Designed miniproteins, single chains, continued (4). Designs and how they scored, part 5

Each design is a single chain, and the fold is of that chain. pLDDT is the mean over its residues in the fold that is shown.

## One batch from the design tools (miniprotein)

Design m12140
Fold by ESMFold2-Fast:
Structure m12140 (fold): chain A 109 residues (1-109)
Amino acid sequence: SSRQRLLERQRRILDELRDELEAQLKETEAQLKALKLSPSEQNILKELVDEAERMGRELKLEEMYEKVTKKLNSLDLSPELKSLILQYTMNVGRLAAIETMLERLDAEG
């Protein structure tokens, strides 16, 4: 049916987006590891990642961007590190959102 073809197409698009985001996460993670973050910087990253994943699962990507950006702007970190953390945390949240959408498609059959 046209509905089945639409659901199959939506799944394919989400699978492709997931693969792209996983590749971007691996690249950004490698860059962050190369910077050898301090324990305090690692803790900040962990807190932002945990929050981004939670907000991503709730499909609150705009609120997540605003919150992460405001937090990073309040910290005395290099512009390069802020950019990498923002990119990484945003991609974590986007991946969580895609996984949530795929779970919903699975429930629809």
Scores: mean pLDDT 86

Design m12141
Fold by ESMFold2-Fast:
Structure m12141 (fold): chain A 90 residues (1-90)
Amino acid sequence: SLEAELRAALARVAAHAPTSPVRHIAAERVEGGRLRLTAEFSEGGRAEVEVEVPEGAREIEVTGGVEELMEALLRLALGEATLVRLEAEF
């Protein structure tokens, strides 16, 4: 499912740093209906993944922790919204 794909992409981003905790995760819509997830690590560095999302969904912006991120991803998976910007801290 799209929800499972988005959760897996987020997990891949979070698992990228071998020794540095994830400081921030951001998600933004790029052209072509794709969502780019970017992780920033506390000691520097970043990782990115892209997933395909529904084109007709409403734009949203979310800032917050894991709970807000998961809620936004669920809404996106149900076709209720298209993320323009989503930011989360860990």
Scores: mean pLDDT 60

Design m12142
Fold by ESMFold2-Fast:
Structure m12142 (fold): chain A 65 residues (1-65)
Amino acid sequence: SLDEQEEAQRNLSRLLARGRERGFVTPEEKEEIQRNLSKLDPQTRSFFRKLLRSEPIFQDLELPE
């Protein structure tokens, strides 16, 4: 639903901000990122995938297509 996609986007933005500030992400946060990405429409998901791949702290993250 739209509400779920909006919540997923907010969660992803929050996770990215915290990761950038701390310089790392936990395994639990990596799983949370993957779950939230899967809730997004393909266009928005592609946008976030590119953002995540541009960040060194997310290099080990397994991203959905």
Scores: mean pLDDT 79

Design m12143
Fold by ESMFold2-Fast:
Structure m12143 (fold): chain A 77 residues (1-77)
Amino acid sequence: MEIEITEEELAAAKVVVETVARLLGLTLSEEQVDEIAREVIKEVKRKYGYDFTSPEFPKGLEEVLRIAREVILRFLE
């Protein structure tokens, strides 16, 4: 299945990525935030089949923060 990214998902994912980056003491460019945010959305949809902004997302914000952290660390390696 093709993974579609909505503007709402992308905006929410960027906030998550920026928050996690700040907690890690990292400064990311707008381009890096966009690329990482898109990868976080794809990872969540691949693993769970849900939009993480959906109230039906079973793991909540804490799981999204965990995935964002993993993606950021992988991206910067």
Scores: mean pLDDT 74

Design m12144
Fold by ESMFold2-Fast:
Structure m12144 (fold): chain A 79 residues (1-79)
Amino acid sequence: GREEVLKKLEEYAKKAKELAEKAKDKELSELYREAAEKIEELLEKAQTTPGSEVLFNALSEAEELMEELEKKKEEKEKE
């Protein structure tokens, strides 16, 4: 339920921060840091705003951000 979604948001933020630290490419590192910050904002909004729509919207936005990061990483690897 709600607690599980909030935990997923926390995990996404943590993963993005870890990826930023491990990234050798400065551009990718900055993108990961920006994504982590955005996901932290989504998590805070989901925690402070009642309603399932806000919760699911935050999760969807976080998942889309993580997908975009994966795509950017693949593009950088392929040239």
Scores: mean pLDDT 80

Design m12145
Fold by ESMFold2-Fast:
Structure m12145 (fold): chain A 74 residues (1-74)
Amino acid sequence: SMEQEILALSERGAAASAEDPSKVPAVLYEMGLFYESKGKLDEAKTIYQHVVERYPDTEEGKKAAEKIKELDAK
């Protein structure tokens, strides 16, 4: 199920970030960039919004906020 897939991705993210939890926002931001590169701007915006909401004080949170403004300007 989608819920189990998100959990498995979160667990792999947590396992990869067991050394460094700051890697989670980077992974999410890269996912947003991936969807943007595929022309899926609505999905990319949703991912960027999630990064801004959960990780506003990170470099990726700031970049995601700028991406949302850029996409809204189009």
Scores: mean pLDDT 70

Design m12146
Fold by ESMFold2-Fast:
Structure m12146 (fold): chain A 89 residues (1-89)
Amino acid sequence: MSAETLLTSAMMLAIAAVVSAEFGDFETARESAEAAAELAKKAAPSLSKEELKELAKFFRKAAEKLRELGAYEAAEILEKTAEELEKLA
């Protein structure tokens, strides 16, 4: 996949994690968060510092929403990934 496709897919999977958690499906939320993290890590070497910072901010906002919904495992995955992206920026 292109870096742009990986970035878009990672963001869409983070949204999918939040949507799944809103319906009480914390297992799908965790799986979607794991997939988002993997795609973000694959995209990271090809992203600019600004793109890395924006993706990290997006994941932190998604993680905050996941915590509000009680999806703690999915939230922790996205928070950890955001921290890793911030260190690369």
Scores: mean pLDDT 86

Design m12147
Fold by ESMFold2-Fast:
Structure m12147 (fold): chain A 59 residues (1-59)
Amino acid sequence: MVKEIEGTAVDSRLSPERQAAVEARAKAFLAARKDGTVSPELTPEQIAAAKAVRADDAA
């Protein structure tokens, strides 16, 4: 059980905090896309963010 300040994204739709986090991630990815960053060997953080946005878009 994770009770730390992590706040598992169980119901993103219901939690404004989690919804804001998802929105921030999407905005960051869109900004990177606009900048034209196309390096596949970037930091794990950038890869994770790109995967999250792609998964959301694919769904």
Scores: mean pLDDT 58

Design m12148
Fold by ESMFold2-Fast:
Structure m12148 (fold): chain A 75 residues (1-75)
Amino acid sequence: SEEEKLRKEALEDSEKARQKAVEDLNTYIARLEQAAARDPRYAPILEEIKKLSTPEGLVAAYELAKEAQARLDAE
């Protein structure tokens, strides 16, 4: 029963971490959508991130979005 409790807690912690990553990614995407509306240079980056918005692509999408945010912050 202790092993079952630890396994359940690990799954819950993993879900919370995934949910936070999705929330952060959605925030970055929203900023990029606003930027793409003003500057077409951001449209290809936004499209690439959206293509990677699958469970398998989440890390790559997050990294691309974070890099794009750094570019926006440098404006």
Scores: mean pLDDT 74

Design m12149
Fold by ESMFold2-Fast:
Structure m12149 (fold): chain A 81 residues (1-81)
Amino acid sequence: SLIDEFREKAEELISKLPEEHKETAREVLEEALKALEDPNVDVKAFMDRMFARARELDEVSRAFVLAIASEVQAVLDELKQ
């Protein structure tokens, strides 16, 4: 499924992060998976929260959050087709 492909790609990205960033990345992945599995998700509110979180993070964690946000948007757009 598209959600399984997203999870595998995100887990690969997390595996390449420095150890100190992995817990934050895991929390972001868990939030993203909940959004993808929620049929009533407010996509705009989710994206706004991701961008707000990214602004408060270091460069490495920020890049990860932005990559995950982009992938969630792409998966949700595909699922609504």
Scores: mean pLDDT 82

Design m12150
Fold by ESMFold2-Fast:
Structure m12150 (fold): chain A 70 residues (1-70)
Amino acid sequence: MFDEETVKEIRERLLKKAKELIDQGKSFTEILKEISNEIAKYQYYYKKSIPADTVREIIREVYKLIEEKK
């Protein structure tokens, strides 16, 4: 499992990526796919898991960002 500081850094990077994709006019489905791929990439390269609850929180924050940009 990633430590709390690393999880916070990953969350911040993923939210920044989501904002960039929103600004590019990507669809909700495309944004979620890219964010999911980044999460999978972190878990694969570091051989560590991100807690499921943290993943759900990140997805919820991404959803909120997309809704706010309507």
Scores: mean pLDDT 75

Design m12151
Fold by ESMFold2-Fast:
Structure m12151 (fold): chain A 59 residues (1-59)
Amino acid sequence: SGSSEKKKLAEEKEAIIKKRVEELKARVKQGDQTSARMLLASGRMTKEEYEKILKEINQ
């Protein structure tokens, strides 16, 4: 597919993903490294952000 309509639907999917990402981020704030790994694996977190979070958790 390559229509403009399909790109518009991607924004709806992004909203759903954003909610899931917020749930995972809340877990990361509690020291859950697994949730941080899930965000990294899903491309919702950069490697640099992941390393920073691990450093904060390990303090």
Scores: mean pLDDT 75

Design m12152
Fold by ESMFold2-Fast:
Structure m12152 (fold): chain A 88 residues (1-88)
Amino acid sequence: NSGLFEELSPKVKEAVERALKELKEQMDLADKAKASPEQIAQLVGLALRVVGTAIDYRLGEISEEEAIKLMEEEVKRAKEIAEKAIKE
């Protein structure tokens, strides 16, 4: 396993796990709704941004509060993309 998770606070680790689980669920919903390749690529990009946010926190570039906030925003964007795909 990545050493990234060994050094995260319990709150940030839980936020990462929750965000990635939510993103996977939104990607599954979008795929079932036959989302465009662009929409799927956007959802993958949001998952990579969650990982990037955890790395930024681990490197001391952002606070715990900011990391959690950014991960929540990425999940919100993913839900909006999946909802739009379902309506198309």
Scores: mean pLDDT 80

Design m12153
Fold by ESMFold2-Fast:
Structure m12153 (fold): chain A 100 residues (1-100)
Amino acid sequence: SLEELVNKILENLIKNLEELLKKEKDEEVKKLLEEIIAELEELKKNKASIDEVIDALEEHIKKLEKLAKEHPENRKILMEAQMLLGSALLGLAVLKVSEK
């Protein structure tokens, strides 16, 4: 049940990032989004714990924040990616509290 809910959050996040990737033209941002998607797919495949998924999302958010500061030209797309990851992180946090 918890594993299935974590998997659903990951599937929704991957789908949203793939839609963002389809609209992106910057090759460096495309590669970054592809790397994030690949890591999320690996977490899903390996049935990662909720804590492992939360940690991975937090590290990616930090990386996206740094890149947005270094590449202001890509700020909008990087902020959209951060928002998607942040939404997934909130969902996971709610699940973690519910599974007391």
Scores: mean pLDDT 83

Design m12154
Fold by ESMFold2-Fast:
Structure m12154 (fold): chain A 59 residues (1-59)
Amino acid sequence: MVVTETFELPAEDEEEARINAELAKKEAAEKYNVPVENVSIEKEELKGDTLTLTLKVEL
């Protein structure tokens, strides 16, 4: 079973976007009680200071 979750996160640069994406993956893993390896980034877009991140979680 697969769940898709989309986040809008603040990110002023690519490094902050990378850090926030990794934190979102860990948060999704905890929320669904799965290993981090079951969470993948399906889509990542940084526009201005906003990161739109779509995660795919395999249950």
Scores: mean pLDDT 81

Design m12155
Fold by ESMFold2-Fast:
Structure m12155 (fold): chain A 81 residues (1-81)
Amino acid sequence: SLEELEKLTDELIAAVEAGDEEAARKYLEEFIEALRKSELPFEEIEPLVDRAVAAAERAGRYDLALELEIELAFRRMQAWL
C-alpha cells in the first residue's frame, strides 16, 4: 500500500540520517521489494523515491541514491510500455 511505502521511506531516511549502514541497507532492500510488488501509479511513487534519493545524497550515500534512481527509471519505463 501507499502507506506501507511511505513508512518504509521514513524508516530508510531515518537510518541514512543516523549513519546506520546496516539498517539503511535493510530498509533499502525492503523498499525496493515493496516497489517491485506494488501496482501504485508512478506519480505516487516518484515523490517517495525522490525524498529517499535526496536524503542519501545529503548523507554522501551515492551508492543508495543510484540504486533508487535505477528502480525509479525502471518503473517509469514500465509505465510507458
Scores: mean pLDDT 84

Design m12156
Fold by ESMFold2-Fast:
Structure m12156 (fold): chain A 92 residues (1-92)
Amino acid sequence: AQTTSASIEFTAKKGDKYVATATVTGANPPATVTLTIENLETGEKQSRTATVPDGGSVTLTFTAKKDGEKYRVTATATSNPAPTVTVSVEKL
C-alpha cells in the first residue's frame, strides 16, 4: 500500500465551530484515511480514521476554545495505488 498526505493551517476564533473534511480520489476502494486536527499552540490533537471508497470523505467537527490559536489539519490516505487526498476546513 502507498500513502499520500495533505495539510492546511488556519487561525481559529473562540466559540466558532469548524468542519474539517478529507476527500480521497484515485483510490482502489477501500482507502484508509486518517484526519488529524492539531492545536499548534498547545499540541492537543484529535483524529478520526475511516475506510472510504473512491470519492469518499472523512469529516471531523470541533469548536475552538481560544481566540487566535493556529490549527493544522492533516489527512493521510493509504491505498494501492496511492490515492489523491484533499483537505478543507469550513466554519459552521
Scores: mean pLDDT 79

Design m12157
Fold by ESMFold2-Fast:
Structure m12157 (fold): chain A 81 residues (1-81)
Amino acid sequence: SEIDELLEEILELLEKFLSPEEVERIKKMRKEVIENGYDLEKLEQLLKYVYHLALEHASEELKEKIIEKLQETSKKAVEFS
């Protein structure tokens, strides 16, 4: 699915600056979203968590890329509602 592909792209960007422990946490959240059929509430929680991590830890360039992918993911999620 396009949402799953976008989440994978976001995760690849996050791996550039997050610890392995934080990456594993995000992978678990992603799995939970997928296993619940892309539940909008769980997806929103994942996107908010990633947004906060990017704001706190990412370089300005990576923040812009991540925010763009988060916005695209949110838009696609609404299209599947």
Scores: mean pLDDT 82

Design m12158
Fold by ESMFold2-Fast:
Structure m12158 (fold): chain A 87 residues (1-87)
Amino acid sequence: MEAVAHVSIVGASPEAAERAAEAAAEAARKVPGVLEVRVERDPHDPRVWLVTITARDREAAEAAARAASEAASKVPGVTDVSVVVED
């Protein structure tokens, strides 16, 4: 069963949030079993970005979410990273 992970990123600046979202998406794409990675900026707040990961199963989604969260958290100026995984 396919699973979806949502990684929400908040930055102190729009530039920090965008860099974190890019790093998260790149890290997620490298995980085996990831089918699609979508990156979206919040239309009302450029400091908020959402990375949506579609994976072949829950294990792949959880691995991709972990990689994405770790990559985002290493970007200077990131204030919050939250993860939700559903299947």
Scores: mean pLDDT 87

Design m12159
Fold by ESMFold2-Fast:
Structure m12159 (fold): chain A 85 residues (1-85)
Amino acid sequence: SEAEKEKMIKIGEERTEEMLELARENRHLPEEELLKMLEEDPYNIKAASALALLEGERSGDRALMERGLKAIAAEFARLKEEAEK
């Protein structure tokens, strides 16, 4: 939904610094390994953040960056739901 897209963008912006820190910690991993981690768990914040940062800085591939941000937003939504249980 459009509301989820707006929430995803807002979460990404508000937590950019924290996500960049996680991405930097995992950028030493090969791109193939990061992709495999994301394939196995689409909501893996560490892998998604690292891949989004890598693609954003090197290729400018907006679609891959958006997929990474979407995975981050979905994981935050999941954690919020779990905390409310």
Scores: mean pLDDT 64

Design m12160
Fold by ESMFold2-Fast:
Structure m12160 (fold): chain A 91 residues (1-91)
Amino acid sequence: MNAAEAELLRLWAEALRAAADGDAARARALLEAFARRAAPLAAELTGLPEAEVAAQLAAAVPGLLAALTAMPAEVLRERAALLEREAERLA
């Protein structure tokens, strides 16, 4: 559990850094990777079918990318640093 959670936090932090750098294509790819890795864990926590959860998470990626690219780069980098510290604590 903790190792999988640490990986998800690292993917999210990388997506935030990519968005802060203006690399929307990389941010999207990292959010898609996050959605794929999060689906089994989210299915386990919610009791919903993994395929349904995976589809919902994938559908959320464009909206998440838009939200991240609207945030100031400084805020994105600060949040990425917090997530990286949490990932190190969980690993």
Scores: mean pLDDT 83

Design m12161
Fold by ESMFold2-Fast:
Structure m12161 (fold): chain A 99 residues (1-99)
Amino acid sequence: MLEEAREFLERQLEEVREYVRENPEKVKELAEELIEYAEKAKKEVPEESELLEKAIEKAKKAIELAESDIELAVEYLIEAIEYYAEALLRKFEKELEKK
């Protein structure tokens, strides 16, 4: 049950990683969107704020590097997505434990 949800999300995360690597020109746009989502999530899930702050930090670094080092920018964006996904998974797992 929970393992099936995690496997689904891990599969989606791999697809997102592939998309980012294939579309480096979208790094800045995707990073800016991720920052907006992560900042909103910090208000909704303050207990995961450390992971969400790391996601924001990595996304900001991706934006900074997008014009000078696109390969490194892609790697930072992927790290940002991974931190954001982990924060959401922890929230989802905690909500399931309450039921």
Scores: mean pLDDT 79

Design m12162
Fold by ESMFold2-Fast:
Structure m12162 (fold): chain A 110 residues (1-110)
Amino acid sequence: SKEDIELKIQLYLMSVGATFLVLARAWKGKNPELQAELEEVADLVVKASKLLSKGDYEGAKKLLEEAKAKVEAIMAKYGDQMTPLQKRDLQAALDDLETAIELIDELEKL
């Protein structure tokens, strides 16, 4: 069950990372600043995944909280430039980040 929770977190992080790389690619040549910020979120998620694999739950959680804050800032600054589908995908990724953080809290209690 601990291993099952860790696997579930890793699957959420993989999904979130993929979403941000796809979104960053959509902004290539259109908005380099937004592309870079989306790639930074993907990088934070990859780093959090590596810390989680090493048992650094607190470090992983801090990076995911930073990723969440950056996603919220991106939505606030660039949301009016995004398609409804892109906004839906960002909201889904934000929800997945929140779920991953909650699952890390559950994992730390075991």
Scores: mean pLDDT 89

Design m12163
Fold by ESMFold2-Fast:
Structure m12163 (fold): chain A 50 residues (1-50)
Amino acid sequence: MRLVEVVGDSPLKGKTFEFLRQTLSGLLEVRNVEDGRRYFVRPDEVREIE
């Protein structure tokens, strides 16, 4: 499972998500590991966690 953290200035900052895919619009589709909800986030506001 590839995990990412939102580091940009957004309501999701500091939250951890599972990376699912990159969309055709360039946004990343991610799933919150806590509640299972899916979000679309900007690639420049996300970092990969080991």
Scores: mean pLDDT 77

Design m12164
Fold by ESMFold2-Fast:
Structure m12164 (fold): chain A 86 residues (1-86)
Amino acid sequence: SRLDAVMAQIDALAEQMIAMNKDDPDMVAMVKKALALARSEDRDSIIEAIKLAQKVEFYSFMNDNQEMKALSSRMIQKLIEKMALL
């Protein structure tokens, strides 16, 4: 389904973000929490996942990590797309 395809893209983005941040346990924890919330079909959980992804994007911007900023922006877009499919 389209929902399954979007969730697969969210999983792939989270995996890439975790792989890039092996030495940053706080960043990894935020991404893992966002992913766990994103697997829910509860709208409030998806909103919380979006807020965490926005926090990741903000920290990436502040640290001049352009690749992490791009990945987190894409994750936010895919979380919004998932919410629209619920």
Scores: mean pLDDT 90

Design m12165
Fold by ESMFold2-Fast:
Structure m12165 (fold): chain A 68 residues (1-68)
Amino acid sequence: MYIGFRASGLPKEAVPELIKKVRELGGVIGEVTDDSIVFAIPDDPEKIEELKAFVEEKGGTLEEVSRV
């Protein structure tokens, strides 16, 4: 099962780091724009919290967007 997310408000330099982390977690990258990134990761609460902490530490926000 996969949970879809949108990350926004990240600095441009943090975007490649987020993409790398998502891929390391077995996730899939969707749309990448100047202001947001849409992606999905496996439904693993520990990995979701790790990603949320990363995004928040970089000054961004993480929103859940279902892929169903």
Scores: mean pLDDT 78

Design m12166
Fold by ESMFold2-Fast:
Structure m12166 (fold): chain A 61 residues (1-61)
Amino acid sequence: SPAELEAAVARALAHVAARLTAEHGATPEQVAAFEAELRAAFAELRADPEHLLALIDGLLA
């Protein structure tokens, strides 16, 4: 569903932000820049929500 896809995207973004901060000492500005790029990539993949969900599942594993 669209709600499940939005929840998965939010979870992926939170996971990446946490890892960038914890593992790489990323600044809030660096995290925001990376989130913008990741959102753009996810937007391109929204034409195939099944593939986007599979990629997010792999990212969160």
Scores: mean pLDDT 79

Design m12167
Fold by ESMFold2-Fast:
Structure m12167 (fold): chain A 92 residues (1-92)
Amino acid sequence: MEEVLEAIKEDLLKKAKELLEKEDKEGVLNMLDSIKEAAEELKEKAPEESEEAIKHAEEAKKAVEEGDYEKALEHFEKALEHLRKAELIAKS
C-alpha cells in the first residue's frame, strides 16, 4: 500500500515537471488545486499533515505564478509527501 502511494507521488511529480517544461502553468495550478482539495477532505482525520500539504501546495502555486519553477517543484513534492502521510493516518 505504501509503495502504491509512493508510485503515485512519483508519477504526479513527473507530470508537473513536464507541464512546467512546456510552460503550462494552468495545468500545474489545476494539479495543485486537486492536492489541496484532497488534503481538505482528510483534515478531520489527519489535521497536521493535511494542513502541511495545503501550505506547501499554496507555496507551489505562488512559485509557479512568480516563474520560480525550481521552488514550485520543491513545494509540489512536499505537498505530495504530506498528502501521502495524511492518507496513511486516515486509513489507521
Scores: mean pLDDT 81

Design m12168
Fold by ESMFold2-Fast:
Structure m12168 (fold): chain A 78 residues (1-78)
Amino acid sequence: MSVLEGLEEIKEMIKKNAPVEDILKKLDETKKIASPEEQKLIDELKDAIKAAYEEFGWTDEVREALAKLVDEVIEKIK
């Protein structure tokens, strides 16, 4: 599995309202195969997801914003 495949899967999980805990586990799995630069981007994404969930809850608006953030990370890694 590539880092790009992992991030695309994470984006789908967010869009499909998967539990935040499952999304965080998938981020940790994707990080294990990532380069140091990609690991930093994944850590920043993980922190953003945790912060948004804790502040606003797992709402449609939060999930839409986070899915866009995953797209931005994918674009940086391409």
Scores: mean pLDDT 85

Design m12169
Fold by ESMFold2-Fast:
Structure m12169 (fold): chain A 88 residues (1-88)
Amino acid sequence: SAEVLAAASKHPSWPKAERLARIYAEHERLSPEQLERVLELLAEALLDPEGARRRYPFLDDELVADIKAGNLHGVVVRAVAYVARQAA
């Protein structure tokens, strides 16, 4: 939602997450709607990593630890793949 994205925009890791999401979404040829879903997923994961695990089971302990440490490559790649699979 717009509210989640607005809240995430204040997170220190958000500029990196958004940049990586746009790069990988373009590489995977995601639609604008799919990119929006990736950005919303990443926003939820950054704001509440533990809460996001209940909705997104691919967020294991290692990915949550990476998010908390500001290591975003893995979570962005997995979020893009997750959204791409939902379109099939």
Scores: mean pLDDT 85

Design m12170
Fold by ESMFold2-Fast:
Structure m12170 (fold): chain A 71 residues (1-71)
Amino acid sequence: MSEEEFDAEVEYALILIYLAIAKIDLQRGNPEAARESIEKAQELLDKANLTPEQRAEVRAGIEELRAAVEA
């Protein structure tokens, strides 16, 4: 595995962790903390060299969580 592939996998995992934290914060009634985690996930997505499939999955997750925060 190349260093670029390893870095992308680490960034992908970190994005998924932030999305998971945002879901937990929403379940606990903390939309402000959820927004912060969503913003961090978006920043990482913008910088990360993800596959098209991973990028689409993360974008869908961010959109779903943003809709949930605004509801």
Scores: mean pLDDT 81

Design m12171
Fold by ESMFold2-Fast:
Structure m12171 (fold): chain A 70 residues (1-70)
Amino acid sequence: MEDLPAYRVEFDAPVTRSGEFEHKGVRLVVGLTSPTRALVFLERPLPREELRAFLEETLGRRVVSLEPAA
């Protein structure tokens, strides 16, 4: 469980979309921790740049911070 890839994400503005998404066959869960912050859990690793681009496109907000959660 602790070896599943997880990220802390901060957006430039509030996001309203959360829940389960899929990108290239990888399931991910976006849980909002604040209007501008989320925890993202991935079934499998994705390249950071690809994850960032997917989140920006899917949630319609710019990612200002994308850090691995321990």
Scores: mean pLDDT 79

Design m12172
Fold by ESMFold2-Fast:
Structure m12172 (fold): chain A 70 residues (1-70)
Amino acid sequence: GPLSREQAQARLAALQAEIATARAEVAALRARVDASGGRDREAVLQLIAASLRLIGLEFEAALLQARLAA
């Protein structure tokens, strides 16, 4: 069945920690891309992957927040 309120709150807290880590990773990769003028292809690909992961985590957190508000 769907998560209990307590399970949803625990998952949201875990997602917020993962989002903080993912934001730090995106920021570090963005700095690396900027330093290379976009020439560091590995950093560009990692930035795309990390950005997509962050979007997924933020979307999951938004769905859990909406459920907890209901």
Scores: mean pLDDT 88

Design m12173
Fold by ESMFold2-Fast:
Structure m12173 (fold): chain A 91 residues (1-91)
Amino acid sequence: TKVERHSETHYVLTENGKRLIVHRDDIVALLESEGKSPDASDEEMAEFLSKLSLDEIVARLLSLYLGEPIPKSIEEFRRRIEERARRARER
């Protein structure tokens, strides 16, 4: 995944023509979930993210956003999304 600074608070992640804009704090939360320092530099964050696929990054970020544990696989993440969709309400 290609990582570029979008603004002071956001990064753009690009892979195979797909783009995702993520907040710096979400990336820091990902690093913490992997046992890495929350004080990671921009270069350390970019290196970490470049080793993951965009789908893996999306799955992990959405799990953190929902307050759920990091999924063990993309299949586990899909199962969570399907269950969430079934229980979806306007809230």
Scores: mean pLDDT 71

Design m12174
Fold by ESMFold2-Fast:
Structure m12174 (fold): chain A 87 residues (1-87)
Amino acid sequence: MEELRKAFLKGLVEELYERGLISKEDYQKALELIDAGKFDEALKVIREAVEKYLSKYDPETREKLLKAYDEWLEGARFALERVEAQR
């Protein structure tokens, strides 16, 4: 199931980059970690990149946006688990 996790994480990183939520440097670093199978490190880099981007907002807005990101990630994980369960 490594290929499904790679596809999922690459889609996540691409979406964040296209929305301007992470830099090209963070995008490339995350892709390198995903290709290496270092999924936990990739997720940490992605999370830190989003937090860095959101640092320009006030604390209340930042917390709300980080919560939205976490909820989105949980929803995406749930969708991935459903796809994996069907195999």
Scores: mean pLDDT 74

